Designed miniproteins, single chains, continued (2). Designs and how they scored, part 101

Each design is a single chain, and the fold is of that chain. pLDDT is the mean over its residues in the fold that is shown.

## One batch from the design tools (miniprotein)

Design m7498
Fold by ESMFold2-Fast:
Structure m7498 (fold): chain A 96 residues (1-96)
Amino acid sequence: SDAEWKEKVYNTLKELISKVPQEELDKIKSSLRRRILRDLLESKSPEEFMGRLSFLVNREAGDADEEDFEEFQRIIVYSRSPEEFAQKLYDFIIGK
């Protein structure tokens, strides 16, 4: 179940991001949002990506904007389905 949840999040999020033009991705200014995008693109598996997100959410946000970090934490804690998690994280990365 956890592996299936991670796979659905990872695959859905990668599909959503793949449809965004590179010029729009290049406009992302938030250090945290850029870090999550980089971790998504560099990760080779759902487990690797979810591990990177877990590291970020448990790290004290010294360099991240506090509001951005709080929004990211809410997505991690309160998402009730892999589809909701992927959509909310996508919206967060692109600054919706």
Scores: mean pLDDT 84

Design m7499
Fold by ESMFold2-Fast:
Structure m7499 (fold): chain A 70 residues (1-70)
Amino acid sequence: MLTATLTAKTRSKEKAEQIVAALERLGKQPGVTVEELEVSEEDGVYTVKAVLRIEIPGAPDAEAEIVEEE
């Protein structure tokens, strides 16, 4: 099991919302859990922070992530 932390910063509210939507969608994939998803705004800068838990142990490289974004 792997934990990955992602931090993205943008001045666009629309881009921040798209990043959140993409991360929530990723969290619907088997073996992927979004443990934290936080959005903050300061002086027109949006920060999106996510912590993802990914279960890949024992999967071959070609099959480590069976489902891609749709």
Scores: mean pLDDT 70

Design m7500
Fold by ESMFold2-Fast:
Structure m7500 (fold): chain A 74 residues (1-74)
Amino acid sequence: MTLLDLLRKIANGEATEEDIEELKAFLKQNPSEKFQKLLDAIEAGNWEEARKLAKEIIDTIERMRAGGLQAAAA
């Protein structure tokens, strides 16, 4: 079970209540601006925003993993 797997389940709308609770715990343990925004959206029940943020975080992690060091688009 990885952060990426949990984020993909959120993005696809397949997350269970347990997945959501585990993701929230993970986000609280690893605080960052993007993680805080995702946590806030989940706590507010704003699933449209939560899915969007999850997709953005996945894309960012994949780009960083590739060594691109790119944090923002033009």
Scores: mean pLDDT 75

Design m7501
Fold by ESMFold2-Fast:
Structure m7501 (fold): chain A 83 residues (1-83)
Amino acid sequence: MAEIKAKEEEAKAAAETDFEKAKELLLEMHEEALKNASDPQKQLQINEAMLSILDHIAEVNGDEAAVEMMREMALLEKKKELE
């Protein structure tokens, strides 16, 4: 709980000053959500935090930045499916 919220706030702060760090944090959270497929409550909490981060990125960095993040998340998910 507290760890997920701390990561969410860190990623939002990074989005304003260090977009690459925000991307790294968001992808780490997405990978954690995929690994927790057997724990739907934890997966839901991580997904809600990631959606909050993406919304913040869209507001601060623009829609194009949010779309780029969503594409990278989709590519990570596809890569994990092929492993």
Scores: mean pLDDT 78

Design m7502
Fold by ESMFold2-Fast:
Structure m7502 (fold): chain A 87 residues (1-87)
Amino acid sequence: MGLADVERDKLVKDAGEKVGKEIASLPEKEKEKAVEDVKKYTEKTFLEKVTQGGLQNLPGKSAFEEAEKETKEYIEKLIEELKKKAK
């Protein structure tokens, strides 16, 4: 609940919107798949970092930052590959 859920939802939304905007020229099926794949990856990465980040008693400020960084790197690579495909 609370701020952690808001931060997760924001990260997932921002990731999906960024990918969708950057690949707007791709066929609809490829756009839909890429956006959903990115959203799923972002949510999974966030959950893995928060749940398994070695935190003892506090939800992970550092784990959240690491999840955001890894998600951004993944998105940048995916967008580059998809743009090359779209040409």
Scores: mean pLDDT 70

Design m7503
Fold by ESMFold2-Fast:
Structure m7503 (fold): chain A 76 residues (1-76)
Amino acid sequence: SHMEKLEEIRKAWEVIRKNPDSKEAYEAALRIAEIVLGRKFESAEEALQAMDDAGLRMPLVKELLEKYIEEKKKEN
């Protein structure tokens, strides 16, 4: 339902607020993108591409997904 999706987004933002530079925050940003776009993604890169293709701009979610990609590259 719409209310259940909004509550999931609220909880995801609470995770981000507590520690924005954490893996949990990056995963929460990915979850927000999945809920908003109504589909699941296998990677942060896929989510960013889908947001771009849809013309959807959520600047804080985009920033966190970009950080997620950067951190993953460091683990190379």
Scores: mean pLDDT 84

Design m7504
Fold by ESMFold2-Fast:
Structure m7504 (fold): chain A 73 residues (1-73)
Amino acid sequence: SSLIIRKTALFIRAAGVRFDYQLAQQGKLSEEQRAQMLRDAEDVLREIKELVKQEPDDTLLREVAREVEAILA
């Protein structure tokens, strides 16, 4: 796949994780749903870190990585 398509797919997945995180902060997720959100965040972060190695000058990729890392902290 082109890098643009891969980045777009990861940004959509990261947005989903961020949305679930906001629901978790509002107490609207079950323990099981929260655990799934954390697993999804780990998977997204792993893939973003691999793309950052390929495109180290992409500031948006690094910013999205930092946001997902904050969810996992």
Scores: mean pLDDT 86

Design m7505
Fold by ESMFold2-Fast:
Parts: structure tokens; C-alpha cells; sequence
Structure m7505 (fold): chain A 72 residues (1-72)
């Protein structure tokens, strides 16, 4: 998978997590989504954005989505 494909997958997952967190009123989950987004932008700014870091962030967001779905 290319870096561009991984980035698209990350943003799709972040969007889903953000919508679920806001729908449920889960302020902690909203904060987690913001923290992951901030981490992405810092890595990009510093030229440290790697395939491995993107895959790790995608995994974190997907785990958050599963947590939110259990609350719904």
C-alpha cells in the first residue's frame, strides 16, 4: 500500500471516529481523535511521516471505532 493510500485510509477512519464520538457525546473519544490528528500533522511537518507510523495510527483509530460501536 502506498503512503497516499495509507493517508486516505487514516483520514477515512478519523472521520468515522469523529462522527461516532460526537454522536455519542464522548468527549474523551473526541479528544483522542484530535490527538491522533495533531500527531499526524507534527510528523508531516517534521518530515517524519512513515508507512509504519501511518499503519500504527490507523490501528489506533480503528480500535477507537470498535470501542465507540460497543457503546452505541
Amino acid sequence: MSLGELQRELFEALGEASLLARELGDEEAVKRVREISAEFFELRKNGELTKEKLEEMIKEVRELIEELKRKA
Scores: mean pLDDT 83

Design m7506
Fold by ESMFold2-Fast:
Structure m7506 (fold): chain A 89 residues (1-89)
Amino acid sequence: SAEEESRRRARELLERAKREVEEMEPEEKEIALRAAEALLAGAEALEELYRELGPDERVLRAIEVGVGLALSGTLLGLSREEILELLRE
């Protein structure tokens, strides 16, 4: 299932990110934490988006890609503008 496969990929990404976190400086960890906190605050908006669009598989995959880019970008310290550019071009 799409949910099962996305969860498997997310787990692999999380495991890799955990290893990178171990080698990060405290300042880098704080930046990642602040970005993650902002993303988690946006989770409520994502739930509303799911309801508004009436999610089928394409909509769900598109949202997952956007969230995945935002999360991985946050862990890598990319700016919001840089992350959004990945979806535009």
Scores: mean pLDDT 66

Design m7507
Fold by ESMFold2-Fast:
Structure m7507 (fold): chain A 81 residues (1-81)
Amino acid sequence: EVVLTERTDLPRADAAQVEETRAAIRAWSRALMALRGIDDEAEAEKLAEEVWRALELLGLPTSYHDEVIATTKAGLAALAA
């Protein structure tokens, strides 16, 4: 049986961080849209996906993803406070 092979060049720990980074980008995009008075989840999702695709195309290292996660979390925490 043919097994679907996704990105196999990433260690398992990096794959978990990648998912967390993507979720953080999505949350950031929603927060940004809300601040602009735009109640359109589809546009927020599209922006998040475009940012993620750009990061993949640029081949940025995992350490950059950690910075994006940290910055996004800090920004969202500031907005929630």
Scores: mean pLDDT 59

Design m7508
Fold by ESMFold2-Fast:
Structure m7508 (fold): chain A 66 residues (1-66)
Amino acid sequence: MSQAEIDYWKSLSPKKYSDEEIKTYPVSKEENYSILFDEKGNIYGGLEFMELLKKDPENVKLLLVN
């Protein structure tokens, strides 16, 4: 992941993340996943998003960042 991509995704979250935290949630072209943010500014990878949907699907609003 490039520094420009890390900076871009950090700019979309109201919560402060380190570069290393952003690197753990890269866009997966093979899985067609993007970095996702909830209403609280928490960041998720695609699999973590699926777990979040199972917990509280009606109250979660996510920003899909491609």
Scores: mean pLDDT 54

Design m7509
Fold by ESMFold2-Fast:
Structure m7509 (fold): chain A 68 residues (1-68)
Amino acid sequence: MIDGRAKLEEERARGVAEGLASIDASGRIIASKKNPTYEVAKEVGEKLRLIGDAIDEGLKEGKILPLP
């Protein structure tokens, strides 16, 4: 039923949010204990693209330097 699927989506969103929050707050993947589903992986991919854009802007502004 839809409510059952909504609950599953909420659980996945919570897991992704916790995973992304950990990555975003710590700046690294240190506690990825779950294998993301295709949908979750796509969402993470989109978030990584935004992070990449932010890093690129930081490099241009001189806030972040490239790796040696």
Scores: mean pLDDT 55

Design m7510
Fold by ESMFold2-Fast:
Structure m7510 (fold): chain A 100 residues (1-100)
Amino acid sequence: SLEELEKKLRELVDELRAFAPEEALPLVEKLEEKLEEFMEAVKNKESLEKIAEIAHEIQLLFEEVLEKVRDDPETLEKVKRIKEKIEEILSEIIELHQEE
């Protein structure tokens, strides 16, 4: 369900915030805001192009977080795992949107 996927996204952002260094926290906040924008666009049945654009912006924010943690291999691996899980959920939500 969309509600369950949204809950999983919130849990993953909370996990990211818990281990992110202070320098990356503003980017995590922007990422949370962009995920909320993504969910709002899906709920409002915005165009697939608009939803994909927001998903791309989320990907770019993750690349910025990865750059901030590049010198910490353990944190870098954790951020990569959260990124992959979030990207999988976003893809699933986009597929559900296309089926409506």
Scores: mean pLDDT 86

Design m7511
Fold by ESMFold2-Fast:
Structure m7511 (fold): chain A 92 residues (1-92)
Amino acid sequence: GFEEYAAREEKEVEELTKKLKSNLDTAKELIEELLNKEGTSIVPLLVKASESLPKEIQIYILDKSIELLKKENLDDQENVIEALEEKKKKVE
């Protein structure tokens, strides 16, 4: 059911957040590697994980996610891009 997917996403977000927090010096490189390997599918998890990370890393995740979504130009991503740009403005 939907609840099973939500629980899985929460666990993946926690694991990703923990990994990035443990590797802050290389966090930007890890983020780029994840985006290159997983593409746009990792963006929701990275954005959620970013809320628990230092401001600099959160801005980096949002910026790279926006850039990737604009580059890929998949389906109707305009609303997602706008939401991420709004979130970046609030973090800045």
Scores: mean pLDDT 77

Design m7512
Fold by ESMFold2-Fast:
Structure m7512 (fold): chain A 71 residues (1-71)
Amino acid sequence: EKDEGLIRKAVRLLRAARKAYESGDFDEARQLGEEAVKLLKENPLVSQSTVDAVEEAVRREDFEAAEKLAA
């Protein structure tokens, strides 16, 4: 319902981060991952435990796990 579009945008950013990481653009991948985490933190529908899990996955550069956790 409300704010579902922001969650979908965060998932798209994490997918873009994974693609950037796979292409060797590690700086872009990290920036996209950080943007996704920021969107999840601003979204009242996302639990703190989900935000923490996605942030930890992004920190480990595991963008595939981050995308799965955010979806």
Scores: mean pLDDT 79

Design m7513
Fold by ESMFold2-Fast:
Structure m7513 (fold): chain A 65 residues (1-65)
Amino acid sequence: AATREAAEAALAEARRAAAEGRLDEAVDHYQKAFLTYMQLGDTAAAQEVGAELQALHRREGLRPP
């Protein structure tokens, strides 16, 4: 089930993976957090997660999915 705790956990894992250079894992966790916030109807949080993912793609030379 989509829960705020699950979204927050995914976002925390995404940020940790990004800081550790585990970029594939970071992208997967950011996508999970984004989808979970969207399922919760938290559009503002989903947009912030999407912006973080785009910033990661620009910084690391990755293309957005």
Scores: mean pLDDT 80

Design m7514
Fold by ESMFold2-Fast:
Structure m7514 (fold): chain A 73 residues (1-73)
Amino acid sequence: SPIELVEKAIDALVAGDIETVRRYAEELRAQGHEDLARIVEQAAKLAESGNEIDRGVALVALATYLAALRSQE
């Protein structure tokens, strides 16, 4: 489920596990969810900066897409 993968990506991002965030982006891409994979990948790149503001922006972006996915269920 793309919802489950985005949730797991958010958990990994909160934990600072950027490699795991990228792994979930790859899984999303493999399942045909290229737009979500790209967003998760961009969140991982932003979090790599080590800046708290950039990490916060990445988390808000993923949380926003997760809320949109859940509202379409």
Scores: mean pLDDT 81

Design m7515
Fold by ESMFold2-Fast:
Structure m7515 (fold): chain A 61 residues (1-61)
Amino acid sequence: SDEELQEYLRILKNSPVGGLRLEAASLLREKGTEEQLEEVRKIADDPSVDQRIRDIASTVL
């Protein structure tokens, strides 16, 4: 569902737990719509975001 995918996007952005971010990234890659993949791209391209999070976000794309 769109709500479920938005929750995974939130986990990718905000979770301090790397394993949860990797799981969220995997699910976004499998089920993410074009809109949600553009949000992931914004995370990957944002220099204010931690490099480790940006690296994980780039694996979705």
Scores: mean pLDDT 80

Design m7516
Fold by ESMFold2-Fast:
Structure m7516 (fold): chain A 56 residues (1-56)
Amino acid sequence: VDEEIRKLAEELGLSVESVKSLLDNIDNPVVRANAKKDSGLTDEQIERLKELKKKM
């Protein structure tokens, strides 16, 4: 899981800590909206984060 998070952080241009925070709160629609606005994440990237959280 840590390696998957690290790889995803590199792909998204985010820190590992930011990705972990997003994973913890990805089910919150406000957090998803903020990630799209502030970090420029796409709907596909949000879906990848949701899939990763399901494996945790």
Scores: mean pLDDT 76

Design m7517
Fold by ESMFold2-Fast:
Structure m7517 (fold): chain A 80 residues (1-80)
Amino acid sequence: GEKKSLGRLRAGLLSLYDAVDSATVEEIVEAMEQMLKELEKEGASEKALELARKTLEAVKKAKTKEEAREALEKGIEELE
């Protein structure tokens, strides 16, 4: 259901947010791409997939770890 898909996305984004200080922006992008692929494989809701894609595009545009953190934080906030 939608709540389960959104909960899984939120957990994934929180894990990436916590890891940002120890990862490169490229590693965060790769982790997000893997998360999106897993969500698609699990039949996640369209709302969860759209938010995941939107957050991935924002992280891809990040030039610094701080910008990547801000993109992840915004994605998490949109799940409230």
Scores: mean pLDDT 84

Design m7518
Fold by ESMFold2-Fast:
Structure m7518 (fold): chain A 76 residues (1-76)
Amino acid sequence: SEEVKEVIFDFVAWEALALKKQGKSDEEIRKFAKERVENIAKIAGYSPEETQALIEEFESNFDELVKKAEERWKKE
């Protein structure tokens, strides 16, 4: 399920980038991103333990994931 994890991370990082363009604060973007990862993980059939691990991995790499999205899409 690494493919599913990559898709989740890509989508949420892209959404975070879009919120930055709308002028949302870093704190607000992080809150939305965490909730989004949790919701998508539940839909994808992850267990509560797997979902928590996924959230922690996303949070730990948040700045790097968003920067990679920015570089890829050249939004800044």
Scores: mean pLDDT 82

Design m7519
Fold by ESMFold2-Fast:
Structure m7519 (fold): chain A 58 residues (1-58)
Amino acid sequence: SASLKAQAQQYREARKQTKELMKQGMKENPDLSSLIQQSGDQLQKGLDEKAKELEEKL
């Protein structure tokens, strides 16, 4: 399924972008750095889980 493979790749790319945005957000908003880190960690974990689930179905 080419569709599932493409979706898994999109989740992996979104994870990379999320990590970069977290670094920028923490730099621009140092008073919110702990909140940004926690939220970003949760999002990255969710994206990793979704990519893995889709890859296992390939």
Scores: mean pLDDT 82

Design m7520
Fold by ESMFold2-Fast:
Structure m7520 (fold): chain A 112 residues (1-112)
Amino acid sequence: MSISDDELEREITDALIRMRRGVANSALKSNDYSPETRKLIEEAVRLYAKAMELSLSSSPEAQKEATELKIKAIDLEIKANELILQQETDPQKQAALQAYIEQLKARREKLK
């Protein structure tokens, strides 16, 4: 059986919090990111927000769209973190970013 809607909503919120924490643990602040990295982060956050709104609907069509948007948001979040990883010089922060990217990939596979 699938995970509950409440658990899925909590996972999206946790993902946004973790993304912000991962970014905060980098030496790069949002205004110091490349325009490409910033666009990926902004689009991912927007898609997660839209998925959250759709998840509040009892419509099966809205739930399907929410899942598709979550997958797309995770893909954008992976790309953004890979770009941040390329600019990171601290080995411990690099390892943490790589672990987070792998966690995001695992979460995406569970949604398929």
Scores: mean pLDDT 71

Design m7521
Fold by ESMFold2-Fast:
Structure m7521 (fold): chain A 120 residues (1-120)
Amino acid sequence: SMEDMLAAAEAAIKAGKLQEAVRTLVLLALSLPNPLDRRISLLAVVYAIIKRGELLDVFISLLENPSPVVQRIIELAKEIAKQVTKEQEQPLLQLVLDVLRQHGTEEDLQWVQTLISSFQ
């Protein structure tokens, strides 16, 4: 269930298992039926990894009322951002892309590639 995936991501974050946390949140995002919720959730994870917290906060401020699951994904992504080291940034971004290639749509992959390219 979505609640089980959120609990698993939170447990991984508390344990410092950032690869497991990122993988779980990406898989959770891909399970969301609403395409906008999926895009917002993927953006939150990517921005957390590249430490663009200010851009994430600006983006969140433009959302009228994100769903409870999207709000929870954003909260967990912010906790990941607090733990990500510069050395972990590129491996975690590669993990996101690998998960999207295996489980996401072409649109999901292109969205995340566009986000990453915007900060290179």
Scores: mean pLDDT 84

Design m7522
Fold by ESMFold2-Fast:
Structure m7522 (fold): chain A 69 residues (1-69)
Amino acid sequence: DSAAEFLNEKTIVKVDGLPESRDLIELAVTITLDERFSGVVKGQVITEKDGKVTVEDFSTESTYRKLLK
């Protein structure tokens, strides 16, 4: 789930070989526009909310599955 919570939270998406994105939608657009994309990229979504830090690992496959419902 893309989680509407990310719209108002301070979220950092870190992906090897790509710039930091503010949310999963911006990341998906960046990957889609990369005509020379090679292989599967792994990354982390780091969300800080109410003093709680949540780290979620993802891959391009997992991200696409969340968008294709």
Scores: mean pLDDT 52

Design m7523
Fold by ESMFold2-Fast:
Structure m7523 (fold): chain A 79 residues (1-79)
Amino acid sequence: MAEEALEEGKKAFEEGRYDLALMYFTVADSEGLSAEAYVNMAKVMIAQGNYKMAIFLARQALKAGADKDEVEKLIEEAK
């Protein structure tokens, strides 16, 4: 289920397993949780130092219906 994929992705992210986290967030996106998936993918990219991809994903999250203030905070963290 989409919520289970999102939860597993967050757990993988906390464990530093970034590739696994991205796989779970991609599943969550495919199951309709696109906004939350892109927000969490952007957080993974920030943790990896890939700020350009983080900004791109944060903008995709906004288009998918994510909270504007949350997206703007992610963009600020990425520069």
Scores: mean pLDDT 85

Design m7524
Fold by ESMFold2-Fast:
Structure m7524 (fold): chain A 94 residues (1-94)
Amino acid sequence: SSEEEAIAAELSALSKEFFAAFEADPSSLVAQLTKVVDQLKARYPELAAALDALLARTLAALEAHRDDPQKQREIADQFFAEVALLAFEHLAAK
């Protein structure tokens, strides 16, 4: 649907912006993830609690693997996969 296509395009754009910023400055990781979550909460205010919980566990996982850049990349990829799942489940519930 056009709504699903719009969400997929928005998440793709946010993911690309995030990984470009992460590659340029890995120390910006927490700030960039927080920015993504804030933007998503503005679009999906009913998902705010779920997005905050996802951010909290993602930040904890990244801190646990702070000396493993490959694992941090995988954790960030999983974060965007879980965001997509939350957004699509929200659409299905309407």
Scores: mean pLDDT 81

Design m7525
Fold by ESMFold2-Fast:
Structure m7525 (fold): chain A 76 residues (1-76)
Amino acid sequence: MEKTNRYIALRLRAIGLVLDYAIKTGNKELGDELMKAVNESVEKAAELAREKGFTDVAEELQRINDELKRIEEEEK
């Protein structure tokens, strides 16, 4: 339960970060791309944010992705 809850919390944090950023920018196309990317993977969302020049968001998404990978590795 604990690892599953941590994984879900991190995924929700990434989604929330992307949603908040999409709302603040007012750019529908960028918002849609970021929302699609984060729903597929946090790593893809981080890469897309970096490509678009949103370094702060990309860095935070990358940190979340690194933590998700750590949780997956701990299952062995």
Scores: mean pLDDT 76

Design m7526
Fold by ESMFold2-Fast:
Structure m7526 (fold): chain A 70 residues (1-70)
Amino acid sequence: MVTEVLTIEVEAEGGRDPEEARRLGLRRLEEVVRDIERQTGSRVEILRVLEVRVEGDRATVVVEVRVTSA
């Protein structure tokens, strides 16, 4: 078993307000995490949210994750 701690940064665009932009950013994060798990067979655990930045219609979400492979 191998465990690695990584930082993941995702961006989403198209939010009409900061609340929607934040929601799109979190949805993108879920997609990226699920894609990593599917492609690698690893488990991804979100340890902490480091940053959520909203600028107009764009959201940037930065999280620290633990990836555990078999």
Scores: mean pLDDT 79

Design m7527
Fold by ESMFold2-Fast:
Order: sequence, then structure tokens, then C-alpha cells
Structure m7527 (fold): chain A 55 residues (1-55)
Amino acid sequence: MDEEELERERRRREATERQVRGWERGESDTELLGSVSVEEAEEIQRAVERARRER
């Protein structure tokens, strides 16, 4: 494991939790995606899909 890997995992986790909370509030994913890169958008989208599956 690497410190950078742990930091990226933490950032992904925080982004996922924020998206899940926003989704629960009825907020649009699209507006947040407009401010991130394509790679980040795909990553967040997959994380949100996983979170939705668990509910």
C-alpha cells in the first residue's frame, strides 16, 4: 500500500458519500459531473451505482 493510494481511496470514498447523500436529497448528479474530468465522472458514477445497488 502507498500513502497516495490511501489518499485517493479516501477522496473516492468522500465523493461517493457526497453523491449518495445528494441522491437521497434528490439532487442531480449531472450538475456535479459538469465540474469534473471525464475519468472522475465515470469513477463517481460507478461508485454511485454500487451504492444504489446496496439500497
Scores: mean pLDDT 63

Design m7528
Fold by ESMFold2-Fast:
Structure m7528 (fold): chain A 61 residues (1-61)
Amino acid sequence: DYVEKVEEAVRAGDSKAAREYAEEAVRKFGPEGTRRLALEAARQGKSAAATALWEAAKHGG
């Protein structure tokens, strides 16, 4: 899922992949859907993924 892909990319230091996955989530789920994914990631303790998804949702895909 996108939460796990973004988390893995951020933890690996692959900021490009993390951004691309987060932007793809915005394209597929829209900004509001991506914000929900960011909140879900935060609840799971995946703070890096939550931040990347939240920022992508704010900027738009």
Scores: mean pLDDT 80

Design m7529
Fold by ESMFold2-Fast:
Structure m7529 (fold): chain A 74 residues (1-74)
Amino acid sequence: AMTDAQFARLQAEADRIKARLEKETGEKIEVHLTRLADGTPLFRVEGGSDELRQRLLKELADVYQRIRAEAAAA
């Protein structure tokens, strides 16, 4: 499972991706990040277009995989 610091980093990255995509598209989007009991992140995305929501989820998945790879290497 991810550490608290890694989860906080994931949340910060999610906030940055949201802000960038809102700026690029002019759409408003909400991102909810929940930590499950096993430490797995659960993302919920609301608002915006289907295209914007899918872009955000893909970028969040990439960030999550990067953080997991770093955790596995440590």
Scores: mean pLDDT 79

Design m7530
Fold by ESMFold2-Fast:
Structure m7530 (fold): chain A 81 residues (1-81)
Amino acid sequence: ELDPDEPIEVRKVTIKAKSKEAREKFIEYAKSLPDVLEIKEYDDYTIEAVGTREAVAKLVAFAAEHDQDVEKIEVSEPRLV
């Protein structure tokens, strides 16, 4: 139904976990999502994922379900690709 010539809106999610184990859980979840385009590891606690609106919503929901393991979460403004 979506026109393939339409620009895709993507967002960046930065998650800082309270532990290395929590970070690994977030990385594994992000890798399981087909609409995640890029994952970067900045340090032992912080990851950055770039994905579609649906992927970002799923990552935010997952982080909210595991809020005890999240030090901070930041979502960028949308950009077209």
Scores: mean pLDDT 78

Design m7531
Fold by ESMFold2-Fast:
Structure m7531 (fold): chain A 77 residues (1-77)
Amino acid sequence: SKYVQLAEEYLKQGEYAKAVNALVKSGDEDAIKKLASQIPQDVLEEVYNDPNKTKEMLLLIKYGGSGDIKETAEKEL
């Protein structure tokens, strides 16, 4: 997937918001599971506060998040 390749490059560059957007657009759960732990918690908390949360955003929080946001994302999936 072009979006997974873009996400890996953005993560390498510390471009976390762009990496999140690329992973969400990819729809690739295996890629999200692999890469989500590289995303900082503050970025994942911002994703969690999005009123238009998608399944892919919840998967990012499930695999990369911790504490309350992770538990809530797991219950919403």
Scores: mean pLDDT 85

Design m7532
Fold by ESMFold2-Fast:
Structure m7532 (fold): chain A 80 residues (1-80)
Amino acid sequence: SLAEEAKRRLDEVKAEAIERVRAGADTHAVLEEFRRRADEIIDEARRAGASDREIGELRRYASDLLGEIGDVGREVEAAR
């Protein structure tokens, strides 16, 4: 489904974001880039015909991933 394809893309963006944070990138900058890329992925799914329900699911999913990236950023800072 469009939602499953978008979730896969969001997971890839999250994995890249976590690698960047662990490599010393600024967490706030990485979170802002993730938000922008997630919005693009969700907007593409909407244009492709994803339902309002699927878009709502994707927004919640992206929010959860954003939280996970933030948690990793805090963990990395605490380890310094």
Scores: mean pLDDT 88

Design m7533
Fold by ESMFold2-Fast:
Structure m7533 (fold): chain A 68 residues (1-68)
Amino acid sequence: EAERQQKLRDLELGIRYLLEDEATADRVIALLRRAVEEGEAAYEELKAFLETLGEVGKKLIAMVESLL
């Protein structure tokens, strides 16, 4: 539990650092939190949005999959 919470916080910080655009980072973080809580359908929405971000999105997908 604590380890997973720390990984989630580290990932949220990485998202904000990589994207720099606050609105985009906020959306990715909100979708990530839903994917962790709600599962498959929320993860599909997150993945679809991340795919629109190109290479940064691909890196974020890999990081999210390593967390789940």
Scores: mean pLDDT 77

